# Designs tried in a protein design run: designed miniproteins, single chains, continued (5). Part 79

Each design is a single chain, and the fold is of that chain. pLDDT is the mean over its residues in the fold that is shown.

## One batch from the design tools (miniprotein)

Design m18915
Fold by ESMFold2-Fast:
Structure m18915 (fold): chain A 117 residues (1-117)
Amino acid sequence: MITLTESGGGTFPEGSSVTLSSKMSGPLELVAQVGWYRQKPGEPKEEVASIDLLTGEVSYAPSVQGRASISYDKANSTLYLNLSNLQKEDTATYYPYAVSMATGEVYWGEGVELTVV
């Protein structure tokens, strides 16, 4: 089983930057894709960013384009999401995910809360 453990949440001022992280463990050689979803208060979950680990292709949601940077550190098995120029609309619970190449199963982290004031 793949597990994800998040850090880097909290309360941050508008216009600042934050780095969210997720430490991954388990059979990581079976992971095809990693990324971040977020759920804003009263809204459905939306994808923020992803990396295809087989191709290296990176994707960003239009709402964060130019402000977000996703990276994966293979040596430390850690997924990062950097958000710059924070907006109040970035207030959400952020969920890291990993997709199994063997089954297509999606593994989710517990979520990390970000509040922009």
Scores: mean pLDDT 86

Design m18916
Fold by ESMFold2-Fast:
Formats: sequence, C-alpha cells, structure tokens
Structure m18916 (fold): chain A 68 residues (1-68)
Amino acid sequence: SLEEEVDIALAQIYLAIGKLSYERGDKESAIEAFEKAIEIYQRVLERRPSPDAEALLKEAKELLEKIK
C-alpha cells in the first residue's frame, strides 16, 4: 500500500540520518533517528510480515545498541 511504501521510505531516511549523525559524533541525533526508524519498522511489521523490514529493524537495533 502507499502508506506502507511511505513508512518504509521514511524509516530508511531516518536510518541514513542516524548513520550520518553517528559518523559526525552527534550521538544524541543518532539515537533519536535510530529510535524513529525502529518505531516505523515495528509499525510496518505489525500490519504484515516483511523480510526487508525485519532485516532493517535488526540493523537499526544493532546500531542503536552499539552507540548506547
């Protein structure tokens, strides 16, 4: 659905922002961005199974744990 496509795209943007913020040493912005990506991927997965969303959720969680 369009909503699911928009959510996945938005979560991908947050994941990218989180990675960039972390590389720049902005831990606070990185944490916020990864948490937003996680929230969106979890909402997608509540609606239906998605191997892509599962893999990206795992990546986002691993990155968040790495910087906490």
Scores: mean pLDDT 83

Design m18917
Fold by ESMFold2-Fast:
Structure m18917 (fold): chain A 72 residues (1-72)
Amino acid sequence: SKKEELKEIGERALKAVERHFADLPPELIQELRARFNEALEEILKKTDDYDEALSEFFRRLSELVQEALARA
């Protein structure tokens, strides 16, 4: 499903953050995962267009990663 595909994109992004920023606390990684899932659910409630959802999700992932890094 579209939701499962977007969720996998989020999980791959999270693993990339973990690999690139090895010193991030596990608590921040878990918080980031929860916020990725929350953002995805919000986006899917507002649009049924996959390309629009993908574009918005990518923007939200970047924003959430920057916020997490600023708190670390």
Scores: mean pLDDT 79

Design m18918
Fold by ESMFold2-Fast:
Structure m18918 (fold): chain A 73 residues (1-73)
Amino acid sequence: SEEVLMQVTALVLQGAKALYQGDVSSAKQQFREAARLAKEAGFDEAAKYLEEAATDDLEEADKQALKAGEALL
């Protein structure tokens, strides 16, 4: 669904913004919500990367969030 794709994309952007602002807890929450919606919509590859992005390793979180964004395109 195009609507679900937009919702997942919005959550990924919110997570990335939270990560940029140093709010790791909020970033993890947004990435987990995005992963749940992506999985339910059949975006399995994006969901996997979003689950990996929900991590305390900031460098890994950024890397996995980028891969999730690429998988959604």
Scores: mean pLDDT 86

Design m18919
Fold by ESMFold2-Fast:
Structure m18919 (fold): chain A 63 residues (1-63)
Amino acid sequence: MDYEAKAAEYEEILKKNPNDAEALFNLGLALLKAGRREEGKAYLVRAANLGQVITEADLPTVL
């Protein structure tokens, strides 16, 4: 896999849908593999935060 090309593909997706958690996660992984670690970590954190909020909404604690 060409990680630089994969990162570019996910960047195009994010230009259309900037809060796409799946695209953010995949972009973050591709950037890490390409050696752009700080940028990759930033995208992974954003994706994880979106995923965490969605997970809590999907399976909330019943009070």
Scores: mean pLDDT 69

Design m18920
Fold by ESMFold2-Fast:
Structure m18920 (fold): chain A 77 residues (1-77)
Amino acid sequence: SKIQEALDLLARAYRRSRDNGDTETVKLVAQAIDALVEGNIEEAIKLLEKAKERSEKNGDEETKKLVEEAIELLKEI
């Protein structure tokens, strides 16, 4: 499902941000995963847009790409 594909991308984004010491991006991605598990897709997208902006500001193009792909999948639901 698109939700499962998004969760897989977000798990990878979470791991990258954790390993990079970016605690704020970790928090945003974790909150988005929680919102998604509860069925709140709109809230998940809002949190992921913030995670995307932070990754862009930090020059982390790989985490940004993972978050962007997850947002695109969630917008198709």
Scores: mean pLDDT 88

Design m18921
Fold by ESMFold2-Fast:
Structure m18921 (fold): chain A 115 residues (1-115)
Amino acid sequence: MEEAERGAEEAERGAEEAEKAAREGKAEEAARKAAEAAGAAGEAALAAFAAGRPADREAGERAAEAAARAAKAAAEAAKLGEGEAAVRAAGAAAGAAGAAFGAALAAGLSFEEAG
């Protein structure tokens, strides 16, 4: 019953770490943290769906918003990088953005709200 809230807290922490890594120019680390936030958002969305409670849906929506924020920070950091690490970071950031979108839809957000 605390799983959706735990996932939301993990997604928020991942977003803060991704934004920090992006500010420090660590594009690959920012992308990794964004992927962790997206994973936590996916878990929160699944827990919210299973529980069927409004509070769990709100936690899922909050987790999806955090994952989207982390993916945006990672994508911006990747644009400033070069070489194979920047390519890997860009791919990971795109994957995190897709996962965040999926989590948002699973949490009950519309296409307009999710994207």
Scores: mean pLDDT 72

Design m18922
Fold by ESMFold2-Fast:
Structure m18922 (fold): chain A 80 residues (1-80)
Amino acid sequence: SRQQLLDHAQHMLNTATNEFNKNKSKFSSSQANNMNNIINQGNNLINQMQNSTDPSEFGSLLQQAVSTISQLFKMLQDNK
């Protein structure tokens, strides 16, 4: 369902955000700022998904959210 997809995206973003916060002190200021910007973008996309009534728009936003969250996870792994 749409709600399950939304909940899954939110859970993935929360997981990545928690991982970032847990390891924040080991990142440079530049790395931390870049990751914060991606977190903010992810939150904006999820908010747009919550407010979307169009299935096509929802699907596009979901793909963008998954891509954004995946980028954040990659940055978290690459900086270990």
Scores: mean pLDDT 87

Design m18923
Fold by ESMFold2-Fast:
Structure m18923 (fold): chain A 82 residues (1-82)
Amino acid sequence: MDPEEFDLEVEAAIHLIRAAVAKNAAKRSTDKKEQIDALEEAIKHYEKALEYLRKLGPQYADDIARVEEEIKRLKEELEKVK
Protein backbone atom coordinates (compact mmCIF):
# COMPACT_ATOMS: atom_id res chain seq x y z
CA MET A 1 0.00 0.00 0.00
CA ASP A 2 1.17 3.51 -0.93
CA PRO A 3 1.74 5.73 2.18
CA GLU A 4 -0.66 8.35 0.73
CA GLU A 5 -3.38 5.70 0.17
CA PHE A 6 -2.81 4.37 3.71
CA ASP A 7 -3.18 7.90 5.17
CA LEU A 8 -6.48 8.37 3.28
CA GLU A 9 -7.78 5.01 4.60
CA VAL A 10 -6.78 5.95 8.18
CA GLU A 11 -8.50 9.36 7.89
CA ALA A 12 -11.66 7.72 6.47
CA ALA A 13 -11.64 5.16 9.32
CA ILE A 14 -11.16 7.85 12.01
CA HIS A 15 -14.11 9.88 10.68
CA LEU A 16 -16.31 6.74 10.36
CA ILE A 17 -15.56 5.88 14.02
CA ARG A 18 -16.26 9.47 15.15
CA ALA A 19 -19.52 9.48 13.17
CA ALA A 20 -20.60 6.16 14.74
CA VAL A 21 -19.81 7.48 18.25
CA ALA A 22 -21.81 10.68 17.60
CA LYS A 23 -24.73 8.68 16.09
CA ASN A 24 -24.77 6.44 19.18
CA ALA A 25 -24.69 9.53 21.46
CA ALA A 26 -27.73 10.93 19.58
CA LYS A 27 -29.64 7.64 20.15
CA ARG A 28 -28.82 7.71 23.89
CA SER A 29 -29.59 11.41 24.40
CA THR A 30 -32.65 12.40 26.48
CA ASP A 31 -32.16 16.11 25.66
CA LYS A 32 -33.36 17.54 22.31
CA LYS A 33 -30.42 19.97 21.98
CA GLU A 34 -27.87 17.22 22.75
CA GLN A 35 -29.59 14.92 20.20
CA ILE A 36 -29.48 17.66 17.50
CA ASP A 37 -25.81 18.47 18.26
CA ALA A 38 -24.87 14.76 18.14
CA LEU A 39 -26.75 14.17 14.85
CA GLU A 40 -25.04 17.21 13.27
CA GLU A 41 -21.63 15.92 14.46
CA ALA A 42 -22.37 12.43 13.05
CA ILE A 43 -23.37 13.92 9.65
CA LYS A 44 -20.22 16.10 9.61
CA HIS A 45 -17.92 13.11 10.26
CA TYR A 46 -19.69 10.87 7.70
CA GLU A 47 -19.32 13.67 5.10
CA LYS A 48 -15.57 13.91 5.90
CA ALA A 49 -15.23 10.10 5.63
CA LEU A 50 -17.03 10.29 2.26
CA GLU A 51 -14.47 12.87 0.98
CA TYR A 52 -11.59 10.51 1.86
CA LEU A 53 -13.34 7.42 0.41
CA ARG A 54 -13.96 9.28 -2.88
CA LYS A 55 -10.24 10.17 -3.07
CA LEU A 56 -9.39 6.47 -2.59
CA GLY A 57 -11.30 5.66 -5.79
CA PRO A 58 -13.95 3.39 -7.37
CA GLN A 59 -12.84 0.27 -5.44
CA TYR A 60 -14.54 1.89 -2.41
CA ALA A 61 -17.88 2.37 -4.26
CA ASP A 62 -19.78 0.04 -1.86
CA ASP A 63 -18.41 1.91 1.19
CA ILE A 64 -19.28 5.25 -0.45
CA ALA A 65 -22.87 4.06 -1.10
CA ARG A 66 -23.29 2.90 2.53
CA VAL A 67 -21.98 6.22 3.92
CA GLU A 68 -24.23 8.23 1.53
CA GLU A 69 -27.27 6.20 2.70
CA GLU A 70 -26.30 6.76 6.37
CA ILE A 71 -25.96 10.54 5.80
CA LYS A 72 -29.44 10.56 4.18
CA ARG A 73 -30.97 8.66 7.13
CA LEU A 74 -29.31 10.95 9.71
CA LYS A 75 -30.50 14.09 7.85
CA GLU A 76 -34.06 12.67 7.88
CA GLU A 77 -33.73 11.96 11.64
CA LEU A 78 -32.38 15.50 12.24
CA GLU A 79 -35.46 17.02 10.49
CA LYS A 80 -37.76 14.94 12.77
CA VAL A 81 -36.10 16.23 15.99
CA LYS A 82 -35.91 19.93 14.97
Scores: mean pLDDT 85

Design m18924
Fold by ESMFold2-Fast:
Structure m18924 (fold): chain A 68 residues (1-68)
Amino acid sequence: FDEELAKRLEELNKELLEEMRKLEEEEKRLKLPQEEIRKKVTEFTARALRRIGDLLTEALEERRRALE
């Protein structure tokens, strides 16, 4: 369970880093103001945390179902 969860988190982390890289490139290309960039980064962080939370919740529910 925990090792599989760690593997899923590693994969998710790689995906999130790739999305962040694309966002950084987009901001450089569009020459957006720093305030707008910070807003987008904050929104991305909130989305990333939500995805991590969902993954953890799913893993916990899978474990609970296996015990029931």
Scores: mean pLDDT 75

Design m18925
Fold by ESMFold2-Fast:
Structure m18925 (fold): chain A 109 residues (1-109)
Amino acid sequence: SRVERAKERVREVLKKTVEELKKLAEENPDDKAVQELLDSTEAMARIFEERLARARTAEEVAELVRNAKAAFQELAAWAKTGSSPEVAEKIEEIEKKTNAELDRILEEI
């Protein structure tokens, strides 16, 4: 269904975001802010995956996408203030890419 396709796309976006943050964390092992961002984003992804599994309508999926986007923006904002300018720029790139992919899902639901 359209709803199940949207759920799969959201799961893929969250998985890719975690993978990109994991790479950034591995490249910056002494950056506590990026390590905390990874941990928090993995926890967020688990919560939203559980909620997505329970969602039955396009509107419910759209609300979860908006909430996930807002939650990730908040986590990324905190991490950017605690990181070097170079790492903060890479966090912003990951955030912008994730937000663009989530916005595309919202437009197609």
Scores: mean pLDDT 90

Design m18926
Fold by ESMFold2-Fast:
Structure m18926 (fold): chain A 80 residues (1-80)
Amino acid sequence: MAAERERLEEGLEVAERDVEALLEEARRNPSAELAEQLERAAEALRGAAELLEEAGFPELAERVRELAERLRAAAEELRA
């Protein structure tokens, strides 16, 4: 499990950075296309969180769900 947990944690750190970059792009250059991208990314992360919880990583799943919610909220703001 150590190698799997380490890889998942590294992947989550990359995802967190990617989400921050995407949110920054949304602040700088809001568009309908970017809103759709944020929404799709949020959906993908929600699926990943469910898989992490089933695999026995509820703490990682919670972090991923928080990322998904941030993307979803940003997508709603871009549509307004």
Scores: mean pLDDT 82

Design m18927
Fold by ESMFold2-Fast:
Structure m18927 (fold): chain A 62 residues (1-62)
Amino acid sequence: MEEEEKEMLKAIGKALKYWRDLKGLTNRELAERVGVSESTVKKYEKGEIKPPPEIVRALKAP
């Protein structure tokens, strides 16, 4: 059961990286917009931790 949740987090992380690349944002720029560190953004992209909804809002912002 935890394995399925971990797989979902990895899928979300890959999607975040894809959308970040489409917007031309670096890990640092995304981190500044959300108020977290670059290493935290990288952890979201790796699926190590669950991203907050603010990450999604930052990627949708113009």
Scores: mean pLDDT 76

Design m18928
Fold by ESMFold2-Fast:
Structure m18928 (fold): chain A 65 residues (1-65)
Amino acid sequence: SMELSSDEPVTVEEVRQKIREMGFEADDRKLSIITAALNSGGTVRLVKGEGPVRFEGDVVTVPVR
């Protein structure tokens, strides 16, 4: 798994590029969720796989391809 956080506001396009660099793919819906979580000061955990986004306190776990 890979964790993301940001001290600066991020755009969906910046998130798309960053996760692509890490070897992941996500649809626009998941990218929007990741972007919103990062901009809310949360931590996002990316995991390879299928399935729903999981909200676990301050950590959002997002299955990505």
Scores: mean pLDDT 83

Design m18929
Fold by ESMFold2-Fast:
Structure m18929 (fold): chain A 119 residues (1-119)
Amino acid sequence: MVELKESGGGEVKEGGSVTLSGQISGDTSLIFEVGWWRQKEGQPLEHVASIDLATGEVTYAPEVEGRATISVDRSKNTVYLNLSNLKVEDTATYYVEALVLSSPPEVVRGEGVKLTVVA
């Protein structure tokens, strides 16, 4: 079973930067994609960034393109999201998701980490 645990949230000033971390545990050999999603208060869950672990191909949501970087440290089984030039509108709960090889593919999501951006 795959388990995900996020860290690195909290309160950050507008215009600053943050690095969120997602620790992956369990059988990581079945994971083919990892990504970051977020949910703002009263809004649906939205995509932020993802990486295909077979190809290294990265996808960014248009809202964060140029401000976000997703990376994976395989030796630590950790996925990172770096967000720069933070806006108050980046305030959300951030989730790491892993797509696991099954039929259909299984989505595993962490419990989330809250980021609050203050002016």
Scores: mean pLDDT 84

Design m18930
Fold by ESMFold2-Fast:
Structure m18930 (fold): chain A 75 residues (1-75)
Amino acid sequence: MIDEAEERILALVPEEARPHVKRAFDALRQGKRVEAWKHLVEAIRVARKAGASDEQIQEAVDLFTQALAELDAKA
């Protein structure tokens, strides 16, 4: 599920934002939630500058919060 969420977000964001999304999910897998959110915020900033729509950004945030909820259900 986490890997699926990462793939779906990577498909939604411009190429410039992809490294930040990958860092966010790497931090998430390590339990570093604050670092994960910092990387996601940076990915959103980069994606918005590259012309991503508000709808694409909202979907990416929803997918990320869903992945977080799944990790919390396991803890």
Scores: mean pLDDT 81

Design m18931
Fold by ESMFold2-Fast:
Structure m18931 (fold): chain A 70 residues (1-70)
Amino acid sequence: DELKKRAEEASRKANEYSQKTKEFIDKANEYLKKGDIEKAREYAKESNKFVKKATDYLIERDKLKAEIEK
C-alpha cells in the first residue's frame, strides 16, 4: 500500500527533524552558556526550521492516514 508506505516515511522524517531540533536546541544552550549569543541565535533559528519541517511531515502523515481510512 503506497499510502501506508508514504505515511510511514512521513513519520520517520518527522522523527528525524524532531531529533535535529533537540540537537540544535542543545547547541544553542551550549553557546548561550559560553556567552556566544550570535551562535546561540543561529542554532535557535535552525531548530525552528526543523520544528516546522517535523510539523509539516506530521500533517502530511495525518492526511495520508485520512486517505487510507476512506
Scores: mean pLDDT 84

Design m18932
Fold by ESMFold2-Fast:
Structure m18932 (fold): chain A 74 residues (1-74)
Amino acid sequence: SPEDEARLAELTARANALYVELLRKLHQGADPEEVAATGRELLAVLDEILSLETDPQRREAYRIIRAWVEEQLA
């Protein structure tokens, strides 16, 4: 639906911003709590994307990113 497409665009933009923020925090040696907070927010956004995304190739890409984020929080 147009509403789902608009929501996916919004979520994708947010996920990209959070991903860049997470990479910057990891690169700069930010506190583990700050890394965990950004990572948890990114995981929540990725979970919502996966609930709406129907394209199997894009779903697989998001699953790979999600697994990587979980590894950063371990």
Scores: mean pLDDT 89

Design m18933
Fold by ESMFold2-Fast:
Structure m18933 (fold): chain A 87 residues (1-87)
Amino acid sequence: ASELERELIEAEAELALARMELTVLKKAGEGDPELLEEAQELLDRAEEHLARAREALAAGDEETARRHIEEARRLIREARELLEKAK
């Protein structure tokens, strides 16, 4: 697999873990609802970027794929910070 394929898979896994944590906090009713909602919005945006990265990679556009992976990872990081603050 290419480096970008690996990075995309890793970012998709990071997104899945963050979504799982958000779901657990929402179901437990323990987190700050405003921060949880902001985290949800960031994770939804990250998912859109990863979908675009996958499409770009399939088309052979490695530059576009890389930019979307980088943006998705930034959004996931911001969402994770909000999830920690929500606890």
Scores: mean pLDDT 89

Design m18934
Fold by ESMFold2-Fast:
Structure m18934 (fold): chain A 71 residues (1-71)
Amino acid sequence: SKEELLKQAKEDIEAAKELLEEGKKTGDLRKLIAAAILAIGAAFLAEQAGDEETKKEAEELLKEAMKLMKE
């Protein structure tokens, strides 16, 4: 259901936030890559659920992860 998709998207966003913060502090590229992958997945799930706010949050996390990977 759309509600289940949205729940998964939000869980993936929280996981991505944790990985992003850890990657910021340590410079660990693997954590930044993992955060980006989770953010992409969350954006897709949020879009399927029709939740633009959650999709936007996931897209912002992806942009931040990509910016940090570029150094």
Scores: mean pLDDT 87

Design m18935
Fold by ESMFold2-Fast:
Structure m18935 (fold): chain A 65 residues (1-65)
Amino acid sequence: DAAAHAARGEELFEQGRYEEAAAEYEKAIALDPRYTRAWLGLAMAYAALGRLEEAQAAYERAKEI
């Protein structure tokens, strides 16, 4: 479910596996596009990857949910 993918994303983020973390958050969002936790996680993963414009877009999306 969406929560399981978000939890996996958090585990991967803690391991420094930011691209894989982002992929898991994207899976959570695919299941629940209004899942704010997944959008915030995706923003953090993109920021860690230096993908700052994508990080900002994900964060703004989380704010508008």
Scores: mean pLDDT 87

Design m18936
Fold by ESMFold2-Fast:
Structure m18936 (fold): chain A 77 residues (1-77)
Amino acid sequence: SEEELQRAERERELTLRILELLREHGPLSVREIAERLGVSPSTVSRTLRRLEEEGLVVRDPRTGRYSLHPAIAAKFA
């Protein structure tokens, strides 16, 4: 449906903005990403969990902060 396409576009836009933010300023917490992008922490958390499952980002268990997966970061070196 049209709504499904629009939702997918918004999700893709958020995903790209998160990845770019982590590339430039990572490691970052869910709260820091949410504040910088003007999006709810719950929305950021859901997106980051998906990206972690996809192998694009990693979470530091000590700090709770997210960064680009090393293999992904190497593609921008």
Scores: mean pLDDT 84

Design m18937
Fold by ESMFold2-Fast:
Structure m18937 (fold): chain A 91 residues (1-91)
Amino acid sequence: MAERAERLLEELEKLSTDQSKVDEIVKLGNEIVRLAGELAETDPEKAIEFLERAIDALSKASENTTDLDKQIQLSVMLIKAATLLATVRNK
């Protein structure tokens, strides 16, 4: 799980400034959040690290897009990531 999450996170970070790749960024973000949720059960510290990095990358992607529909998609993804991060930190 961790190796897969790390590869997806690196890809997300690379794409974070490319406004043409928002759909791909959202897909990567959803998969990373899912994997971080699974990882939180065995390694919450690493899950927190992955979620913080994902939130940073998604925030950069949101700053780089002017398309309202894409901004909404990124905002939903950010809320999901932030909610999971808060849940893991409260353990």
Scores: mean pLDDT 80

Design m18938
Fold by ESMFold2-Fast:
Structure m18938 (fold): chain A 94 residues (1-94)
Amino acid sequence: SLPSDGSPTLEVDVELVEARKENGKWVDTGRVVRRLHLTLPSVEEARAFGEALAAYLQAHPDVLVRRVRTSGNAELQQAFLEPVRAAQLAIEAA
């Protein structure tokens, strides 16, 4: 479930880390490659950011999502998280 705090906007914290493949598994190296904090006001912007992050992860298989935290509007959280989770599942299945 995606809780809403009554906010009309989405707050997103993302931490991306360098990953290496060790014994067939992607492992966090401890090196942070990007930290993002964003406030997104609409479903369109939340989805667009989620799709952009998903595309970035597909293009960079050596980058792992260490942390995704979302708060605010539940619809905006879902619009962002849906493409990101789909990309993560596709990467893990490859």
Scores: mean pLDDT 82

Design m18939
Fold by ESMFold2-Fast:
Structure m18939 (fold): chain A 103 residues (1-103)
Amino acid sequence: TVTEELLRAVADLLVAAGVVSPEGAEAWVADQLAALADFSEEERVRLTVANVYGEALRLIAEGRLDLARALLAVLREAAKRMGPEVRAFAEELIARVEAALAA
């Protein structure tokens, strides 16, 4: 699913950045998928996008701008595979992260 692809891409990025262990990343993906199991496909994608958006803003606030830019790139790639309504939502949040990074 787009949700699982986005979660795995985020997990892979955090492992590559040395933020989490591979085992910790796999546990996090499993926990996120379990927490979202009762939601529709569209709701799961929207909730995941919103959570990744919040993480990107947190990284910007912490001065971790390169990691925030990498996370933004992951969101942009995932957005290409989303349905039009969820894609519009994701693109709005992407634009907000881009604006925050421009300062």
Scores: mean pLDDT 85

Design m18940
Fold by ESMFold2-Fast:
Parts: structure tokens; sequence; C-alpha cells
Structure m18940 (fold): chain A 61 residues (1-61)
């Protein structure tokens, strides 16, 4: 997965949670992030980890 692909996926996940902050959307974002995290580096890794924390908090509400 390229940095461009990772950035696009993070943008999608961030938008999805912003527009539809539901447990179902959070679970879908978590599944996508599990594919991204092993390949993300630097700032993209930090963005992915922050988004994962947001998704986890929403999954329990």
Amino acid sequence: MSDEEIRRALEGGERALREDPTPATADAVRHELEKILPQARGELRERAERLLEEARSLSTT
C-alpha cells in the first residue's frame, strides 16, 4: 500500500466518522485501519492511531 493510498483511506475514514459517528461506521473504519497500520509510517501512522482511538471510543457508545 502506497503513502498516497494510505492518505486517501485515512481521509475517507476521517470523513465517515465526522459525517456518521455511529458504532457501525466506527467498526468499519477500525477494519480499514487494521490493514493500514502495519504499512503506515511517520505522520500517516500518527493519523491512523488517532483515528483508531476515535473509532474505538465510538464503538463502545
Scores: mean pLDDT 79

Design m18941
Fold by ESMFold2-Fast:
Structure m18941 (fold): chain A 64 residues (1-64)
Amino acid sequence: GSDDERDLTDEIINNWVPTSKPGDEFVIEKTSGTGYNINVDLRNRLESKGWVRVEGDPFKFVKK
């Protein structure tokens, strides 16, 4: 976890997610750590906005 990962999460949630539509996909490709904390935070924030994690891919999410 780093400032870059925090900035990336904020960019996704505040800038990209509001422009997304049902069926859109998001993939986390640039985290340097195992990112369980980052994955949990990002997942919880995405799920609160109607996103679900793709089964079998820990870094892929789709908008419901």
Scores: mean pLDDT 65

Design m18942
Fold by ESMFold2-Fast:
Structure m18942 (fold): chain A 100 residues (1-100)
Amino acid sequence: MEEARKLYEEGVKLEKQGKYEEAAEYYKKALSLIPESDYASRALVYYNLGRVYAKLGKYDEAEKYYQLAIDYALQVPDSITSGVLQVAASSGLTSIRNSK
């Protein structure tokens, strides 16, 4: 968990610097260390991957990651966390679809 969190934080830092491809790689590394059953953390990382790929103009990858964020968020037992992640990812997906 500590190593996954550090990789995620580095991804966030790189995203803030506009280094979107490097941020995506760190998010993917963090994801590899997050258990499949940690639906909330996986949904959050997939949402950030969707945002990063949208910034890179890779809309097919962005749609894939936003959909994965929604799919994992639906599995989150906490309705508030699930709802927030679903709304954020769905908004991102709608924005991409309207930009095509």
Scores: mean pLDDT 82

Design m18943
Fold by ESMFold2-Fast:
Structure m18943 (fold): chain A 66 residues (1-66)
Amino acid sequence: KTYRLTLSGDVTRQIGIVLRLIGLPHVEVEPLSSTVYRVTLTGSEEEEQATIEELRAEPNVTVEEI
């Protein structure tokens, strides 16, 4: 599935989140702007659920299914 990820707040935290996602298998990250990313998850439903729950738990992060 494909998601829109919007980051706000602390720049160091934003960089940490993006680097974490880029390091994951079966995750594709496309920057749309300095704070908005398209994230495509191509792995298992379990991996997708775990990744999305982790992102939604982060403060100043908005995750929307496209």
Scores: mean pLDDT 80

Design m18944
Fold by ESMFold2-Fast:
Parts: structure tokens; sequence; C-alpha cells
Structure m18944 (fold): chain A 100 residues (1-100)
């Protein structure tokens, strides 16, 4: 359901915001910027879903995952990693709900 996808994307944004904050506090500027780019694409995905454009929402969610995986490599072994992993789980749940 579209509403379920939106709620999962909102949860992902919350966890990526925590990951970006922790990454910045630890001086991991490139990781923080990658998490912030993931957030921007998830916000675009939510907007597309509100407009009924599932294809554009999926494209933006996949782009957010690309940035998230880039950030995860940079944040590996840091306090930001568990937040990034939770955010990725919520993005995947949203994508799965939209592909059903």
Amino acid sequence: AVEEAIENLKKAIEYFKKAAEVARQEGLTDAAEAFENAIKYLEKAIQALKEGDVKTALSNALKALDYAHEALVLARGTSAEPYALKAIEYVQKAIDALKA
C-alpha cells in the first residue's frame, strides 16, 4: 500500500538523520553528506508517491539506496553504522511494498 511505503520512507529518513548527525560529530563529512543525499532522494520519493507516481518514487528510492551504501562503506565500524542499517531496512520495506 502507498501509505505503508510512505511511513517506511519517513522512518528511513529519521534513521538517516541520526546517522548523518553521528557521522558529522565523528568528523566523517563525506559519510554525512552521502546520508544527507539519501534523505533528499527519499523526500523526492515521498513526494512522487503523494502524486501517484510509483515509477518515479521507486527510481528515487533506489538512488537513495546507492547513496546509503556509499555512506555505509565510509561509516563502517562507527556509531553511525547501526542507524544506517536500520534506515536501509525501512527503505527496502518501502520498495518491497511498492513492487507487490
Scores: mean pLDDT 89

Design m18945
Fold by ESMFold2-Fast:
Structure m18945 (fold): chain A 67 residues (1-67)
Amino acid sequence: SKEELLKEFNELADEYLSKSKNPELKQMIETMRQLAEKVLPTLSEEEAKKVVEELKETLRELLEQDL
């Protein structure tokens, strides 16, 4: 369900926010979380999956650059 997809993303975002000390990265993650909450309910289940996968990939890339 879209609610589960949003929950999974929020849990991942919270995990990254708890570990990062970079304020710019924290702001970006919060922005992505708000975007996901706003956009996911308007999408189909298949489109929501694609958006969540892209957001997760973006989170991974941002953390790699923060190292």
Scores: mean pLDDT 77

Design m18946
Fold by ESMFold2-Fast:
Structure m18946 (fold): chain A 71 residues (1-71)
Amino acid sequence: MFPLTLEEQKELVRTQFTVALVAQAGPAAIDALEAALLSQIKDEEIREFIRKEAAEAKAKAGDRASAVPRE
């Protein structure tokens, strides 16, 4: 099978955090997902991407839970 490209690996990481957010996962659950992904992935560039996506996902989960949507 074709090996995953850097872009494809980043897309899979983004998908994992997107699925967690769609499932209404809290910041603690996203933190656990971040740790699990970092344990599986050895590439430093992808690890950096995981941390950035996790930080953004945690911020969205926390902030959106507190934010009142506009009318």
Scores: mean pLDDT 73

Design m18947
Fold by ESMFold2-Fast:
Structure m18947 (fold): chain A 94 residues (1-94)
Amino acid sequence: DKITEAYNEAKKAIDDFAKAVEKVLSPEEAKEYRDKLNKLLDTIVNGSVEEAKKALEEARKLADEIAYKTNSGEVRSAANRFISAAEEIVKLKE
């Protein structure tokens, strides 16, 4: 179904994001950001609509901060794919 498809795309985007971050920063930072984004994605999928919207906003801020810090198009691209998939999950829960 559409939520499962959006979830799978979000998970793939988080993995791509972490891989891109590792190339520019460190494996430790990549793991930290991957873990944080996965926790936010879990809240987006399993939380209330209100909790999911708050988690989405937190995910946007984190993704934007790391994309700015890395100055990497690959990081920004993966971040944008993750946010788009997460937005779709929130929309489908409404």
Scores: mean pLDDT 87

Design m18948
Fold by ESMFold2-Fast:
Structure m18948 (fold): chain A 72 residues (1-72)
Amino acid sequence: SSLEEGSEERLARSQEELKDEKVAEEAAESIKRSLLSMGVPEEKAEETAKRVLEELKKGDIQGVVKIMNETL
């Protein structure tokens, strides 16, 4: 369960960091760039990055997975 333990710690750390608007903006830009590199159109990548960021702020990894599956 090393992956599960690492995921929980990283998620908690990421949620704390995402309370900072600057960190949240950087996270959204990183997600957008990743989506663009996977061939997602810019408009859809921007919308998806914002949706993913909101789910990450909630700690809802299942929500993130759902959004990514809808986008890819």
Scores: mean pLDDT 71

Design m18949
Fold by ESMFold2-Fast:
Structure m18949 (fold): chain A 65 residues (1-65)
Amino acid sequence: MEKLKEAISLFQKGDEARAAGDLEKAIEYYEQALKVLDQLPESDEVKAFKEYLERKIEELRAELA
């Protein structure tokens, strides 16, 4: 599905931003990936990916605080 590929692409951009030290940009990309995943039918894989992204966003927000 195009939406799943879009979410994976946004996740990869988030990881690239995090590797570059741009934590705020990484959070923005991860949040965009979550928004795209919300448009997909709920599967175990989609649910796990959403939970993983939510945890990563929480960890990065804690690093900024």
Scores: mean pLDDT 83

